# Ledger of designs, part 16: designed miniproteins, single chains, continued (4)

Each design is a single chain, and the fold is of that chain. pLDDT is the mean over its residues in the fold that is shown.

## One batch from the design tools (miniprotein)

Design m12524
Fold by ESMFold2-Fast:
Structure m12524 (fold): chain A 103 residues (1-103)
Amino acid sequence: MEALRQAAASLRAVVDPETVKVEKISDDEAKITFDGYDADGNKVKITLVISKDSLTVTIEDGDTKYTVTAPLSPELKELIEKHGGDLYKVAEELARLIREAPP
């Protein structure tokens, strides 16, 4: 949760809630993709991959793509435990928070 908030805050991205998409990659991975606008008004694509051990954030800004992998926060680990290890349900909860986030 905190890494997601920091990524969003660092970009100052205005999330387009209609673009938020959740995909089940496997039983051990779920993916959230969404589009937004950075502080300069450029369209960016953000991809989050949640695994049992890490959160990977990929940001695509034009032809530039960078990826950061962080260990799971305690809060995200608790969310995974709450959903019995179902990363798709965890991703759906995170997607809901992203859709409801103020710009």
Scores: mean pLDDT 73

Design m12525
Fold by ESMFold2-Fast:
Structure m12525 (fold): chain A 74 residues (1-74)
Amino acid sequence: MMSEEAERVLEILREFAARSTNPRARLVLEAVIQLIEKEQPTTPEEVEAAKALAIDMLSQVDPELAAELARALA
């Protein structure tokens, strides 16, 4: 069972995926969502690692959206 913070991260990622007009950004966000759902982060360290991974992966295809995500996850 993942933490409340991890569930909040997933909610934000799903919102970004739904609003994204960039198909590559949407695919990256969907892949990260699936990974987080599989890994079930529970500790603050695991949640922070998941946030960092999402931002890093998204920055490779959509740096502007990645900056918005980083702000939303702070």
Scores: mean pLDDT 84

Design m12526
Fold by ESMFold2-Fast:
Structure m12526 (fold): chain A 63 residues (1-63)
Amino acid sequence: MDQELAARIYREYGRVRRLARELNDYDAFSRAVVETSRALADGDGDRALAILRAAAEELEEKL
């Protein structure tokens, strides 16, 4: 995984974590973490980024 992709994943992870805390929705956060970890284990950084972005958008709609 390139360093730019890793930085994007790190930023989106932080965003999902912050949103989950504000909404007190740790189930959605846990699911996103598990799916992201699986994608990263499979070497699919693009999939990991897409999962985190989708989770962030879903959580933002609940604000």
Scores: mean pLDDT 80

Design m12527
Fold by ESMFold2-Fast:
Structure m12527 (fold): chain A 75 residues (1-75)
Amino acid sequence: MTKYRVLSDEELEEVRRLLSTVESMIQGVGVAMRLMSEGRSSMAMTVLAATPLALEKGRAPSLEEIREISLRLAE
């Protein structure tokens, strides 16, 4: 059972921006760890979950794709 909340539209935009800078799994983990250290655990887990999709596509996921990941993590 997850303990994460659904991200706001502003947080989804920030996640998309962060993912646009991610070129490797290690970079994605680094971003997630930084967010976790800032107490932004829901954003951190969304970044971590979305990183493989961003790498597979060679681009940042859409806001809708990130929202779907956020919703799944909140279940």
Scores: mean pLDDT 79

Design m12528
Fold by ESMFold2-Fast:
Structure m12528 (fold): chain A 67 residues (1-67)
Amino acid sequence: DDWEAVRERIRETLKAEGVSQEDIDKEIERVKKALETAQKRLAENPSPQLQKAIDALKEEIEFLKEL
C-alpha cells in the first residue's frame, strides 16, 4: 500500500537527518498529552469533530511508534 511506502521513506529520512529515538519518544509523549486533553473535552461535550481529532491523534501515536 502507498501509505506503508511513505512511512518507510519517512523513517529513512528521519534517520538520515539524525533524528534520534529520544526525539521520537518526546514527540509521542506530546501527542499523548494532546490526546488526553481532547478526550477530556469530548467527555464535556461530545462532537463528531472532536472524535475525528481523537482518532487522528491515535493514528499519529501508532505511526510514531513504528518509526
Scores: mean pLDDT 76

Design m12529
Fold by ESMFold2-Fast:
Formats: structure tokens, sequence, C-alpha cells
Structure m12529 (fold): chain A 81 residues (1-81)
């Protein structure tokens, strides 16, 4: 359980770093949307910390963060082109 919580927290930190990278080249309107996504990541972290022994929930949150990271990496590539 502790390992899964640590994994979720690490994934959340990577996603937030990626959001901050995209914000540097995003429009002001896009930056507002990215701030909303950052708040959703913070909510996922809070949910994980509140349920550190819920293996099923932690796995689902990890999968959510993996999907979000993949999406954001594609967005960053498109914005740099």
Amino acid sequence: AEALLAEVLAKAAEVKKLIDEIKKIASPEEQKILELLKKQVDAAVALAKANPDDVDLLRKLGAYLDELKAYLEKQLEQLKA
C-alpha cells in the first residue's frame, strides 16, 4: 500500500511539472484550463492521501495520472510544432 501511494504521488508530481512546462508556451486562456487540470491532480493526491490502504483506488488514480500524462505530452509536442 505504501509503495502504491508513493507511486501515485510521484506520478502526480510529474503531471504537474508537465502542466507547468506547457503553461510557459500556452495562451492565457489555455493557461486557465491547465490550472483547472492542476487542481484536479491536487484533488487526486488528496484522495490518495485520505485512502492510503485502498489498493483499488490507488491503482485507478495511478492509471488516471498515466492517461493524463500521455495526453499532456501529446499536447506539448503539438504546441512546440
Scores: mean pLDDT 84

Design m12530
Fold by ESMFold2-Fast:
Structure m12530 (fold): chain A 80 residues (1-80)
Amino acid sequence: MLSKSQQADELIEKYKKEIDEIISQIKDPEVAAKMKQMADTAIANLRAAFEAGSLSVDDVEDGLKGVIALVKQRLAEEKA
């Protein structure tokens, strides 16, 4: 069975791939670059907080879902 650290890393890798796929659909390259920077920063902060014992694995997943929601909203704004 996976350790908590391995579970967090697998979640981050899975969600990072999903986030990158959504960002790849953004047509404006400047907006795509900003979303990538935001997502990378948010993921780094979630990892750091988990390592510090401030977040559980479930908290990390909730945070990653929040990043996906923000990127999806930005993509939707571009289509409006």
Scores: mean pLDDT 82

Design m12531
Fold by ESMFold2-Fast:
Structure m12531 (fold): chain A 96 residues (1-96)
Amino acid sequence: MQILKITLSDEQIRELEEIRRRLERAPDEELGREVARALDTIEQLLSPEELDLLQPLLDRVRELVASGRPEDVRAARLTVIGLIDTLIELHRLQQE
C-alpha cells in the first residue's frame, strides 16, 4: 500500500522544504547530524498511524547514520530526501 493520508499544514510543509535544503547543502562532516535532526523533525510531524507505517524506514535510516560510514550516511541522506519529497507531493495531491 503506497497511499498515505497526510494531514500536514502549510507551515509544516515549509519546515520540510527547509530541512530538504539543509540536507542537500550539508558538507559530509555535518551530514550525519543533519540527517538525525531531519528524522527527529519528521517523527514529530507524523501521526501515530503514519509513524507505525514508516517506523521500519526511519529505523533503517538511523542505523545507517549510526554506522558512521560515509557511504551509509550518504544513503541515509538520499532516503530522507526521498521521504520528504514524497510527503510534500502527497500533501500537494491532497490539496488539489
Scores: mean pLDDT 78

Design m12532
Fold by ESMFold2-Fast:
Structure m12532 (fold): chain A 88 residues (1-88)
Amino acid sequence: RPTLSDEEIEALSARAEEIRRRYEEALRNNDEEALRELAVEVFRLMAEAKGLAPEIVEKAEELARLGFDDTEENRERGRELKAEIDAA
């Protein structure tokens, strides 16, 4: 995991807090599209905060997007992506 400066940690924390605020607002407004967008941003932020490789960050984003449509293909792909992310 890369060593982050205090400024970088503050920037990530501020971004996470802004996403949380937007998520709470979307929940109050029952804005499903905003919730989906925020879920993708959260997964991406978590992967970046963990210092994961760019390829794993992309997989985390894909996993978040697949969760919006409950199809057999998406469930299977989601399991593959989760296994790869967990192995990273």
Scores: mean pLDDT 72

Design m12533
Fold by ESMFold2-Fast:
Formats: structure tokens, C-alpha cells, sequence
Structure m12533 (fold): chain A 75 residues (1-75)
């Protein structure tokens, strides 16, 4: 379900940022926007990590990822 995907994205995004040495957090609206983007993709689970890598590169040293950041990165 979409709520399950939001939960997966929350866990994975937090772990990804920690593994990359970032303290950057995702807003709840950003997690929702990211999950909705992935829900529309054919390869949802396979698309998650590449999308996080693209967001990481875009956000740089920013302390928080917002829904606007997600929309700008993913279109």
C-alpha cells in the first residue's frame, strides 16, 4: 500500500543519510511526495536508492529535504 511505501521510504531515507554521514532529515511532506513519485514508477523498489542518490546530490549540505525539493528533483 502507499502508506507502507511511505514507511519504507522513511526508514530507508534515514538510513541512507546516516550511511553517507549526513544529518539531513526528510520532512513528512517530502517522504509523502517521494513515496507518491515511486508509486507511479514501474520499478518502485529499484528506483528508491537512485532517487535518494539524486536527492542527496541536489540537496548537498541542506539540513532538511522538503516536498518542493523532491518535486524539483523528480519532476
Amino acid sequence: TLPDLVSTVRVYSGQYMKDKGKTTRFSESALQALAEHLWGHADRERALVPTLEKLFDYVGDKPEVTADDVQLVVG
Scores: mean pLDDT 75

Design m12534
Fold by ESMFold2-Fast:
Parts: sequence; structure tokens; C-alpha cells
Structure m12534 (fold): chain A 74 residues (1-74)
Amino acid sequence: SLEEILEKMLELARKHGLPDSVLNLLETARELYKKGDLEGAIKALETIKRVMEALGHDEFVKLAEEAIKKLKEL
């Protein structure tokens, strides 16, 4: 589920010591999803994807892509 992907991303971000800005953006994406702002959630996840690509975190990029795909299918 989308919730499982977002939770996994948060867990991995904390485990790898990623900056609070990334954690806050992930939490923002989750809250936007919960209130039905799908476009806002997608935008937040696309921002996370770009940041993770720049940092070379391929696993996070793939998780962000999967989350974006699931949101677009809703």
C-alpha cells in the first residue's frame, strides 16, 4: 500500500541519518495524501525523488517512483 511505502521511506531515512528536511517532506506528503490532496502529495514525492537522485540513493528513488505511481492510479 502507499502507507507502507511511505512508512518504509521514513524508516530508511531515519536509519541512514538523512536531513530533517527530507523527513519533513515525507511527513508532508503523507499528510497531503490523508486529506485527499493527491496533486500536492505527488509534488512532494517528486521533490523527494529529485533530492534522492542527486544524493545517489537509488533505493529511495525507486520507492518514491512507486508511491507516485500508486497516487496517480487513485
Scores: mean pLDDT 83

Design m12535
Fold by ESMFold2-Fast:
Structure m12535 (fold): chain A 58 residues (1-58)
Amino acid sequence: SRDAQREELRAEIASLELPDSKAAQRALELLKDPDADLLEIEVEVGLARIEEAVSKIP
């Protein structure tokens, strides 16, 4: 269901070790809105994962 998918995305953001990620912040703001586009949230979560990966490059 849509609610289950939203909770899964929230858990994914919570697993990221990137407190200053702008994409993670945007995704969390979208998750506060029950009418937010699920695809838009998925895009922001994807960007947050990329930002985390980049932050770990030596």
Scores: mean pLDDT 77

Design m12536
Fold by ESMFold2-Fast:
Structure m12536 (fold): chain A 78 residues (1-78)
Amino acid sequence: SMKKKKEELKKRIDDMLKETDDPTVKLVLERAKKAIDEGADIGEIQRAIDLLEEDPSNPANVAAASIFIISSEIKRRR
């Protein structure tokens, strides 16, 4: 369900925040958590988290994840 998916994504983000010392990755992850709390598109956030879990040290994955988070925020009802 959507509620369980949001909780699952937040747990994944929290785990990654504990593991990473990269300030850029931390900012992307913190933005993703905020987007979830603000009702952003969960599908786009899930794509972002999947990319960061695959390889958070890959700049292309970090950039793509940022784009998906921005996309999730745009799709949000303002």
Scores: mean pLDDT 82

Design m12537
Fold by ESMFold2-Fast:
Structure m12537 (fold): chain A 61 residues (1-61)
Amino acid sequence: SRAAEFEAQVRAVVADIEAARLPAEEAVHLLDVLIETVREEFPELTDLIAELEARRAEVEA
């Protein structure tokens, strides 16, 4: 489905952000943009949104 493909793409972007070893401020900004994109395109993916918010909190800590 379109939602499953989108979810896989989002997970790939998260992996790329982690691999790039960006400063925490930049990583948080990119995760915020990604969370907003998921909320706009597939708001029903609540588990994915929660996972991204948890990853954001880990980076900020």
Scores: mean pLDDT 84

Design m12538
Fold by ESMFold2-Fast:
Structure m12538 (fold): chain A 64 residues (1-64)
Amino acid sequence: MEAAAEALADELLAVYRADPERARDAALTMARVGYPGLEAAIAIIERRDPEAGAVARAALEEAA
């Protein structure tokens, strides 16, 4: 995966550690606008932190 997706994954994980609800809201908003690299970033998060990844994946599914 490209550096942009890794950077986004890092940022979302940092937000999740501080405020899980804000991370979910951010992922949902990005999914609704079709933010580039979000799917790849969520795949990275799922491998690094399965709990955070599940929250992000649920937000992506809700946006559909």
Scores: mean pLDDT 79

Design m12539
Fold by ESMFold2-Fast:
Structure m12539 (fold): chain A 99 residues (1-99)
Amino acid sequence: MSKEELEEAKEEGKKMPADLLLEILKEVSKFKSIEEESLEKLIAAAISNPERNDELINALAEFLSKLKNEEIKELARELIENSEYLSEEDKKKLLEALE
């Protein structure tokens, strides 16, 4: 995925309702195989959402704990650490889910 596409995903995430992102995360977690580019976009959108709530953070943590691809995990770590929208407690929870 290009840097431009990743930035677009972040901007789309900022405009998306948190409930919709929560529904997408729950549905996507049911699939056995998902395109890596789609996973990267979803993670970027969820992390960038300013309407974040405990349910979204919990769903994202569960989603991240199921990731097996180390490149996607590394991208998720970078996005979490650099997030303007996540509290330090939320960042710690999501980073622990990646272990």
Scores: mean pLDDT 73

Design m12540
Fold by ESMFold2-Fast:
Structure m12540 (fold): chain A 57 residues (1-57)
Amino acid sequence: STIDILVNYLKNPKSDYHALIEDVKSGKLPKSILIQRIVDDFNISEETAETIVNQIL
């Protein structure tokens, strides 16, 4: 599924998202910043992006 492809991409430490994901995991940044970034970059719904983020975190 598209969700599984994006989750695998974002979990890759070579991803441009690696630093942002680590900042959210550590509590330095709120989860909403990562959700908004994924919505904007991949042109998907907030609900889908939240599902992806919850699988990454």
Scores: mean pLDDT 83

Design m12541
Fold by ESMFold2-Fast:
Parts: C-alpha cells; structure tokens; sequence
Structure m12541 (fold): chain A 70 residues (1-70)
C-alpha cells in the first residue's frame, strides 16, 4: 500500500529508510523542508502500525499519514 507520511524532527533521513525497510517496505520519494519531510512509501498494509511505532522510536514525530491517492 502506498502512503504519504508527514514527519517532523527529520535531521537524518537514513533512519527513515531503516524503519521502512525493517517492515518490508520501500521508500519511493522523500521531500525534505527544514525539520519536516513528506515521505512516499510502499508498505504492506498489515505493517503500517509497526512502521509508525518504529518511526516514533527513532525520534520522528508522525504528523499525518494518508493513502497515496491515484
């Protein structure tokens, strides 16, 4: 499932890749603006909650999660 994540506290994007890959997902795009980023990911639907928890454990604040609309 493709999702757009809006994250705050983004000093290092490498931890985003680690979190997404750890749940069997893939990062498709990252748009960074200062301390915030919009991240397009493709993640198994059953792993979304685990991904959000892992991102927060790495110090990111998850501001929004939305499906990537076709």
Amino acid sequence: MQLVLHLRGVKDVNKIYEAVESVGGRVLSIVKNGDEAYVLVDVPEDRIEDLLKRLEEKGYEVLSVRPAVP
Scores: mean pLDDT 83

Design m12542
Fold by ESMFold2-Fast:
Parts: sequence; structure tokens; C-alpha cells
Structure m12542 (fold): chain A 74 residues (1-74)
Amino acid sequence: MIDEKEVDLSLIRMAASVNKIAKSRGITTFEGIDVKKLRERYEELAKLAEEMGDLETAKILKEAVKQIDEYLKK
């Protein structure tokens, strides 16, 4: 079990970094979403990145989803 405040802070930092990368690629980003919605948004962004042929961004987004899953398991 993890402290909610620490989880939110860490995930916000990760989301900010990922969203910055996505924005530089011209992919729409979503901020201020809770943990479970962030996971869904990152899956959507990964799909969009694949459609755009940006496999690098898609890989980063998939890694972020896995990290969110790890946080939710704890």
C-alpha cells in the first residue's frame, strides 16, 4: 500500500515529462487526470504515436503504463 500523496506527486512528474515529449511530436496531451485515467490516456497516446509512425514515443508511453500498473499493485 502506497501513500496517495507520494504516488500522485511521482506520477504527475512522470506525466509532465511524457506530455512534454508528446507535445514536441504534435500529439495531444492530457493533464490533471487521476492515475487510472492517466493509464488510459497513455494507451491512447501510444496508439496515436504508432499511427504517426513514432515508435520511440509509443515505447515511452507503454513504459509509463507499466509503471502506473506497478504503482497500482502496491
Scores: mean pLDDT 62

Design m12543
Fold by ESMFold2-Fast:
Structure m12543 (fold): chain A 100 residues (1-100)
Amino acid sequence: MLRITGEFDTTSVDADQEFWQAVQQLIESPPTVSKDLTLVARDAREMAEQLRQLAKEGYQLVHMDVTRRVPVDPERGVYETHHFTLVSPEEEEPLPRLPS
């Protein structure tokens, strides 16, 4: 399982789509490793590539808290900041074994 925190800027719909596709791959990956990671990327594409690499290595996304800036009016330098927090539902912890 994987916990991610990070910041990046997005300047295109394609970069945003690549990011969300990579997130989806991590959510759907079978859990083979558990790790908390802070990722830093310059843009959504770099973040997507890092996420794809983690999915290939067998990480599954459990928690994600990322901030991205989206240009609302790029000619005027106006940006909108979006915060994304994704938490996978906690897997039911196996009931504690009663002492035999």
Scores: mean pLDDT 60

Design m12544
Fold by ESMFold2-Fast:
Structure m12544 (fold): chain A 100 residues (1-100)
Amino acid sequence: MEEILEKLEKAIEKVKSISDPKKINEIGKEIGAEVTEKLAELYEQLSEEDKEKLEEWAREKQEEIDAKKSSLSNAEKFITLLEAYKELLERLEELLEEQK
């Protein structure tokens, strides 16, 4: 968990310092694959009740992002997505710890 969160934080910092859309897309491809694999791995370990809680949180977060996306630059939209992935991973870890 710590390693993927560090990679996400570094990706967010890089995107904030970059103005080139191509470089932003490259960063997204590199971190996106690792994040999606980790999310799938952790999600399968959740109880059905906790899966429902996570899905509800994810829907609410997506609605929040969709509501503000028209006011965001392409870089800001990408940063928002990476921050949402970080929050999702942290929420997954919390739910898994509560099962112990």
Scores: mean pLDDT 77

Design m12545
Fold by ESMFold2-Fast:
Structure m12545 (fold): chain A 77 residues (1-77)
Amino acid sequence: MTAEETAEKIEEELKPKFPELKGIKVISGGENDESFVLEITVEKGTKPETKAQIALEAVEIAKSLGKEVSGFEFVES
């Protein structure tokens, strides 16, 4: 499974739980499929607590798939 495929699975799992979540992408170019940085796009005005919870759950989903999220970048739009 590629980093991009992992990000897609994380997005699919989290979208029903977090209406503020607009999308998830890999920003480390997918060069390392085992460990990568995620760009998480959320609605403008999303609370810091919601962003933290999305990040924590993304890490746990990635771990369940044998992958590591090495960092996060949040984008509000």
Scores: mean pLDDT 81

Design m12546
Fold by ESMFold2-Fast:
Structure m12546 (fold): chain A 81 residues (1-81)
Amino acid sequence: SEVDKLVEQAIAYLKEKGHEVLAEMLREDYERIKKIVKDPERQLKLVKQLIAFYQNLVEKAEKEGKEIKTREDVLELLRES
């Protein structure tokens, strides 16, 4: 599906940038969306918002010179928001 392609492209991008933890979290969040939300249009909207959220975390980490190596690092970035 279009949504699956969008997610796989985002995951590949995160992995290429060394953000494997964010890639795993994005995959897990997408699996949750697929289980809860059955409407394809709503799935696409939520997935776009989800991808934007993870891209924002990457930008914030790069701006602050911080590495995201663990899930705890993600929580620390979110606390500083």
Scores: mean pLDDT 84

Design m12547
Fold by ESMFold2-Fast:
Structure m12547 (fold): chain A 93 residues (1-93)
Amino acid sequence: SKEEIIELLKKAIEAIKQGNLDEARKYVLEAFKLAPDHPALKKLAGLDPSRKYTLEEIEKALKPTFDYLKTIPSQALRDELIKTLEEAIKEIE
C-alpha cells in the first residue's frame, strides 16, 4: 500500500540518521518491491522513470551511494540522501 511504502522510506531516513546505512538500503529496496514502477522511487535510485527495471538492477543502482556513505560518512551527503527520500515521500503522498 501507499502507506506501507511511506513507512518504509521514513524508516530508511531514521536508519540513515543513526548511521545504519545497510538497514536504510534494505528499507528502500523493500519499498521498491511494493512499487517497482513508481517514478518517485526510480528517481530516488537515479534511474530513468520511463524505463522498467528488475529488483537486481535497482539494488545495483542503490549500492554505490550507500557503500560510499559507509566508507566516508559525511553529514552533508547523509542530509542530501535524506532530502531525496523526503522528496520521494511527498511525491508518493
Scores: mean pLDDT 80

Design m12548
Fold by ESMFold2-Fast:
Structure m12548 (fold): chain A 89 residues (1-89)
Amino acid sequence: SSTVAEVAAMDAAAEADAAANRGAPELQARAARIRARFPDLSDDEALLEAAALPYGIALLEKLEAQALAAGDPEAAEEARKQKEELEAL
């Protein structure tokens, strides 16, 4: 499906960003905030989640727009809610 392909592409981009920017202060600060909320995550797992965050937000914005275009306000609201939860990290 298009969603599975988009998630796979975003996961690959996040992994590449995490590897390339491991020492970046902004990415490290975001990883620290994620670990504060999810203490069971390793440093590498938190860094990957931090790198994935912008891609996840972009995907949810796209899904909200698609749901609105399809006349599905419930799906649009769910995507918005999930986006707001990610933006809080």
Scores: mean pLDDT 81

Design m12549
Fold by ESMFold2-Fast:
Structure m12549 (fold): chain A 67 residues (1-67)
Amino acid sequence: VPEELLKQAEELVRKYLPELPDAVRKMIAEKAAEIAAKRGEKEVTLEHVAEASQELNLGHPRLGLPR
């Protein structure tokens, strides 16, 4: 997984899911970065974070997207 994608994923998860334990946030960030890399995308988005949360059996997060 590219370091830049992982860093972006970690920053998004920390910003939008700060209430989660560090270990869980790291798992979501790593999975989101992996999804973005697998799809050939250059940026991690909240959509990748939501998909990672679903794959980790956390359910669909009811996050308000940034306007």
Scores: mean pLDDT 73

Design m12550
Fold by ESMFold2-Fast:
Structure m12550 (fold): chain A 90 residues (1-90)
Amino acid sequence: TLKDVIKSKDKAKIKDYLTKVLKPKGATDDQINQMSDMIYQFSQTIKSDKEVDWVSSQIDKALASISQPTIVDFGVVIGMTQIKRALGLL
């Protein structure tokens, strides 16, 4: 699952997962690399399972509801996670 992939903190596993879910939706290799880098960097800063659960849930919702998710969609999720962390809501 995305949650397990993020918890692995393994850039190759993150890229493989995103390739499998985004390439059928028409994402380019450059887009997949940018999104993978963003998720990988976030994985290095994770403090709790609650943060992984929140981010995984929001990304899964974006992947389900948006026909062609972009780096902007992923950036919003990561940014909201950082804001929630700073406010003590995560």
Scores: mean pLDDT 75

Design m12551
Fold by ESMFold2-Fast:
Structure m12551 (fold): chain A 81 residues (1-81)
Amino acid sequence: MSLVEEFVEELERVKKEVERLVEEERYEEALEVLLKFAEWYEKRQEELAEEFQKLPEEEQKKLQEMVAEFQELAAEVLSKV
């Protein structure tokens, strides 16, 4: 799979896990999941940026929307910890 596809899969997996932990009011554990994802992303950030620039505009927009939704969820978790 492409690096972008791996990113989308990981983002969706982490989002589902964080959403479940938030529903259970387990905010500290949700934060740990977010921090692990941040470490995973930072190691791949340069390669992901390069691959992202090669995507069609429609796919870039969809990824930006997914990232924005994830950032909103992360901000909610951070506000509770």
Scores: mean pLDDT 83

Design m12552
Fold by ESMFold2-Fast:
Structure m12552 (fold): chain A 67 residues (1-67)
Amino acid sequence: MIDEEEVAEALVLIYLGIARFYLKQGKLDEAREAVELARKVAEKYGLTNPDVLRAIEELEAEIEKAK
């Protein structure tokens, strides 16, 4: 039973959605905070889903480019 990992994966997706929303609004600091929280959750719970990890990396790159 690994419900905590499933919950962690859902939390990562929620934070990624929040980060993308803030990025669209030009709120770069809030977007960066949200994607950082997503990464920390993924790392703490050892998430290895490649789609989730790729989504984190893509959002981090978009925020870096936006400055």
Scores: mean pLDDT 80

Design m12553
Fold by ESMFold2-Fast:
Structure m12553 (fold): chain A 65 residues (1-65)
Amino acid sequence: MARLELVNDSEEEVKVTVYKDGKLVAEATLRPGERFVLEDLEPGKYTVKIETADGKVEEFEVELP
């Protein structure tokens, strides 16, 4: 099983949403310096969306082995 770790290295609170094949896997709100860990994940492509408190949205894909 694979592991995904996300760290908020910004100075802002962020909302993190993780999807796999269009399905919601996890959602968390991270303060500056907080870490979010997902363990025992199925291999494949995950979409991670990060939304900052000032309304910026970033999206990226992660491929787990």
Scores: mean pLDDT 78

Design m12554
Fold by ESMFold2-Fast:
Structure m12554 (fold): chain A 101 residues (1-101)
Amino acid sequence: AGDVVRAEDVRARIYDENGNLVAEFELPPIEGASGQEVFDALSQRLAELAKKLGLKEAIVDLEFTLVNADGSRTRVRARARIRQNEDGSWEVEYEDVEEVP
């Protein structure tokens, strides 16, 4: 699609509830029609990673390059807090989302 937003060079550092680094991943690029769609897809991927690592709560330091529909590029840093609810569903909350100069 001509108006695609993409997150590329996606790096995720996953910490347990005690702040210990458990894993570090480079994720495949994620494309969407909007920044919201890209973040929704990132949230799904992060929840799957936490589940695979056997974590019910995790903190993820996320860094990626956001490529806008106009071709402009912005380096983004974000922190995500991931939790599994008692019913087995997952929630992902983003904090400290910032553009890196």
Scores: mean pLDDT 82

Design m12555
Fold by ESMFold2-Fast:
Structure m12555 (fold): chain A 104 residues (1-104)
Amino acid sequence: GEFAERKYNEALELRKKGDEAFAQGNYEEAIKYYEEAAELFKEAHELTPHGTVGHLRTEHELALVYGHLAKAYDKLGNSEEAARYKKLSDEYTLEALEDLALLL
């Protein structure tokens, strides 16, 4: 619905700001934006019906954002948080691939 689309679009803008901060080496700032983006993508995911392109889109973005969080934490030397987010990224990547197969 429109509410889920608004949360998704806000999360995309936050993820882009995180990408910009990461590219500049501002890893702590990137983490803040990525964590905010992940929360909004999770909310959009919960509000979007299963078996839709919208739901699949949120899974793909969650996988991407968690992957970027893992890299950012690794850059800061926080190996425990890096491993935790890498696991989440891998889980959403697998879920997205499984859901994509059901749409094909």
Scores: mean pLDDT 87

Design m12556
Fold by ESMFold2-Fast:
Structure m12556 (fold): chain A 82 residues (1-82)
Amino acid sequence: LEELSKLDPQELRKVLKERGITLDQVVEAVAEVQGVPPEELRKLIEEAAKLLDVPEETVLLALLSTFGPAGVYDALKKLLSL
């Protein structure tokens, strides 16, 4: 997961599809790294996607490539506090 977060969002999407990893599995893995419930992380992603008017996948992959799995939750909270 940490290795995958270094890819740009398009390459990350391609690798996830090649490995048969779903978006929900990525959310679960990130939530585990952050120590939060997957449903809470999913809700924050949905809220950010609505705020930015982009797909949920776009938000998650962009945050993963920018901040890594350990930074996604904090970045989402900061984004939604603006």
Scores: mean pLDDT 75

Design m12557
Fold by ESMFold2-Fast:
Formats: structure tokens, C-alpha cells, sequence
Structure m12557 (fold): chain A 68 residues (1-68)
């Protein structure tokens, strides 16, 4: 994919994550992490960067779920 096409895909996935964060539902955690992983892959992150991002994303969504 072109750089522009990749940026559009990332933006769409980020919008989906924002929607999932707003819902703050524990049942959506696997779907949320799947999309975070897809963004990491599109950004060309290393395995170490991706693991760190996934851990941070999981913690962030869990905190939002607790506040609901």
C-alpha cells in the first residue's frame, strides 16, 4: 500500500478505537487489542514496541472500564 493509503487505514482504525474506548466494555477488550495490533503492524513497529503498545492499550481500556 502507498504511504497515503496506510495513513488513511491507520486513521480509520484509530477512529474505531476511540469508539470502543467510549463504550468502555470489557467484552470488547479482545477486539480493541486486535485493532491496536493492526495499527502497530501498519506503522511498522518492532515486536518490542508492539508489545509495549499492546500492554499500554490494555491498561488504558481497563481503567476506562473501571470508571464506567
Amino acid sequence: SSARERQIQIALLEAMLEMLRFQADESLLPLYLKHVREIADLKGMTPEEKEKLLKKAEEELKELIKKR
Scores: mean pLDDT 85

Design m12558
Fold by ESMFold2-Fast:
Structure m12558 (fold): chain A 80 residues (1-80)
Amino acid sequence: SSELEEELKKEQESVDVLERALASSPDEAAELLREWGEKQGLPTTGEDLAALARAGEDDLLQRQLDIKKKVIETLKKLIE
């Protein structure tokens, strides 16, 4: 359905920003995550992830990325 496709698109956007953040410096990652959070209407989530990036908590950001990738796989199976 269109609802599942919209959810898939949002999860893909979150994966893209997390991958970019992990490839960036801590300050660049924090800015990317804040901007993403504001754009998605999730400013608290964006700020929390930005704080993790500034603290050098790459392992926690990687864990979030891995969870989102699994969500995407599940959504793709539901759409197919």
Scores: mean pLDDT 83

Design m12559
Fold by ESMFold2-Fast:
Structure m12559 (fold): chain A 90 residues (1-90)
Amino acid sequence: SRAENLARAERLGAEAEAAYAAGDVEKAAELAVEAVRAYAKTLDDPEKAKALVEVAEHLAKALVARAAGDEAAAAEHEAKAKEILAKALA
């Protein structure tokens, strides 16, 4: 089960990189979040797993917003990701 989720995370991560290289930022962001969700399922700490997914979702939204020229929205999502990460590492 854990090995299957790790392998899925690796495949989705590679697909996200390929989408990003192809210029499909929205697809890359979506696949990157799915990769993090698969990886999070391998973690023993459910609170850290949840925080990791929430950080990934905000960073993905920041990436898409910046690609669309919305620097304000990108900055807000990056700030939220930083806040969640800081609390998870406390």
Scores: mean pLDDT 89

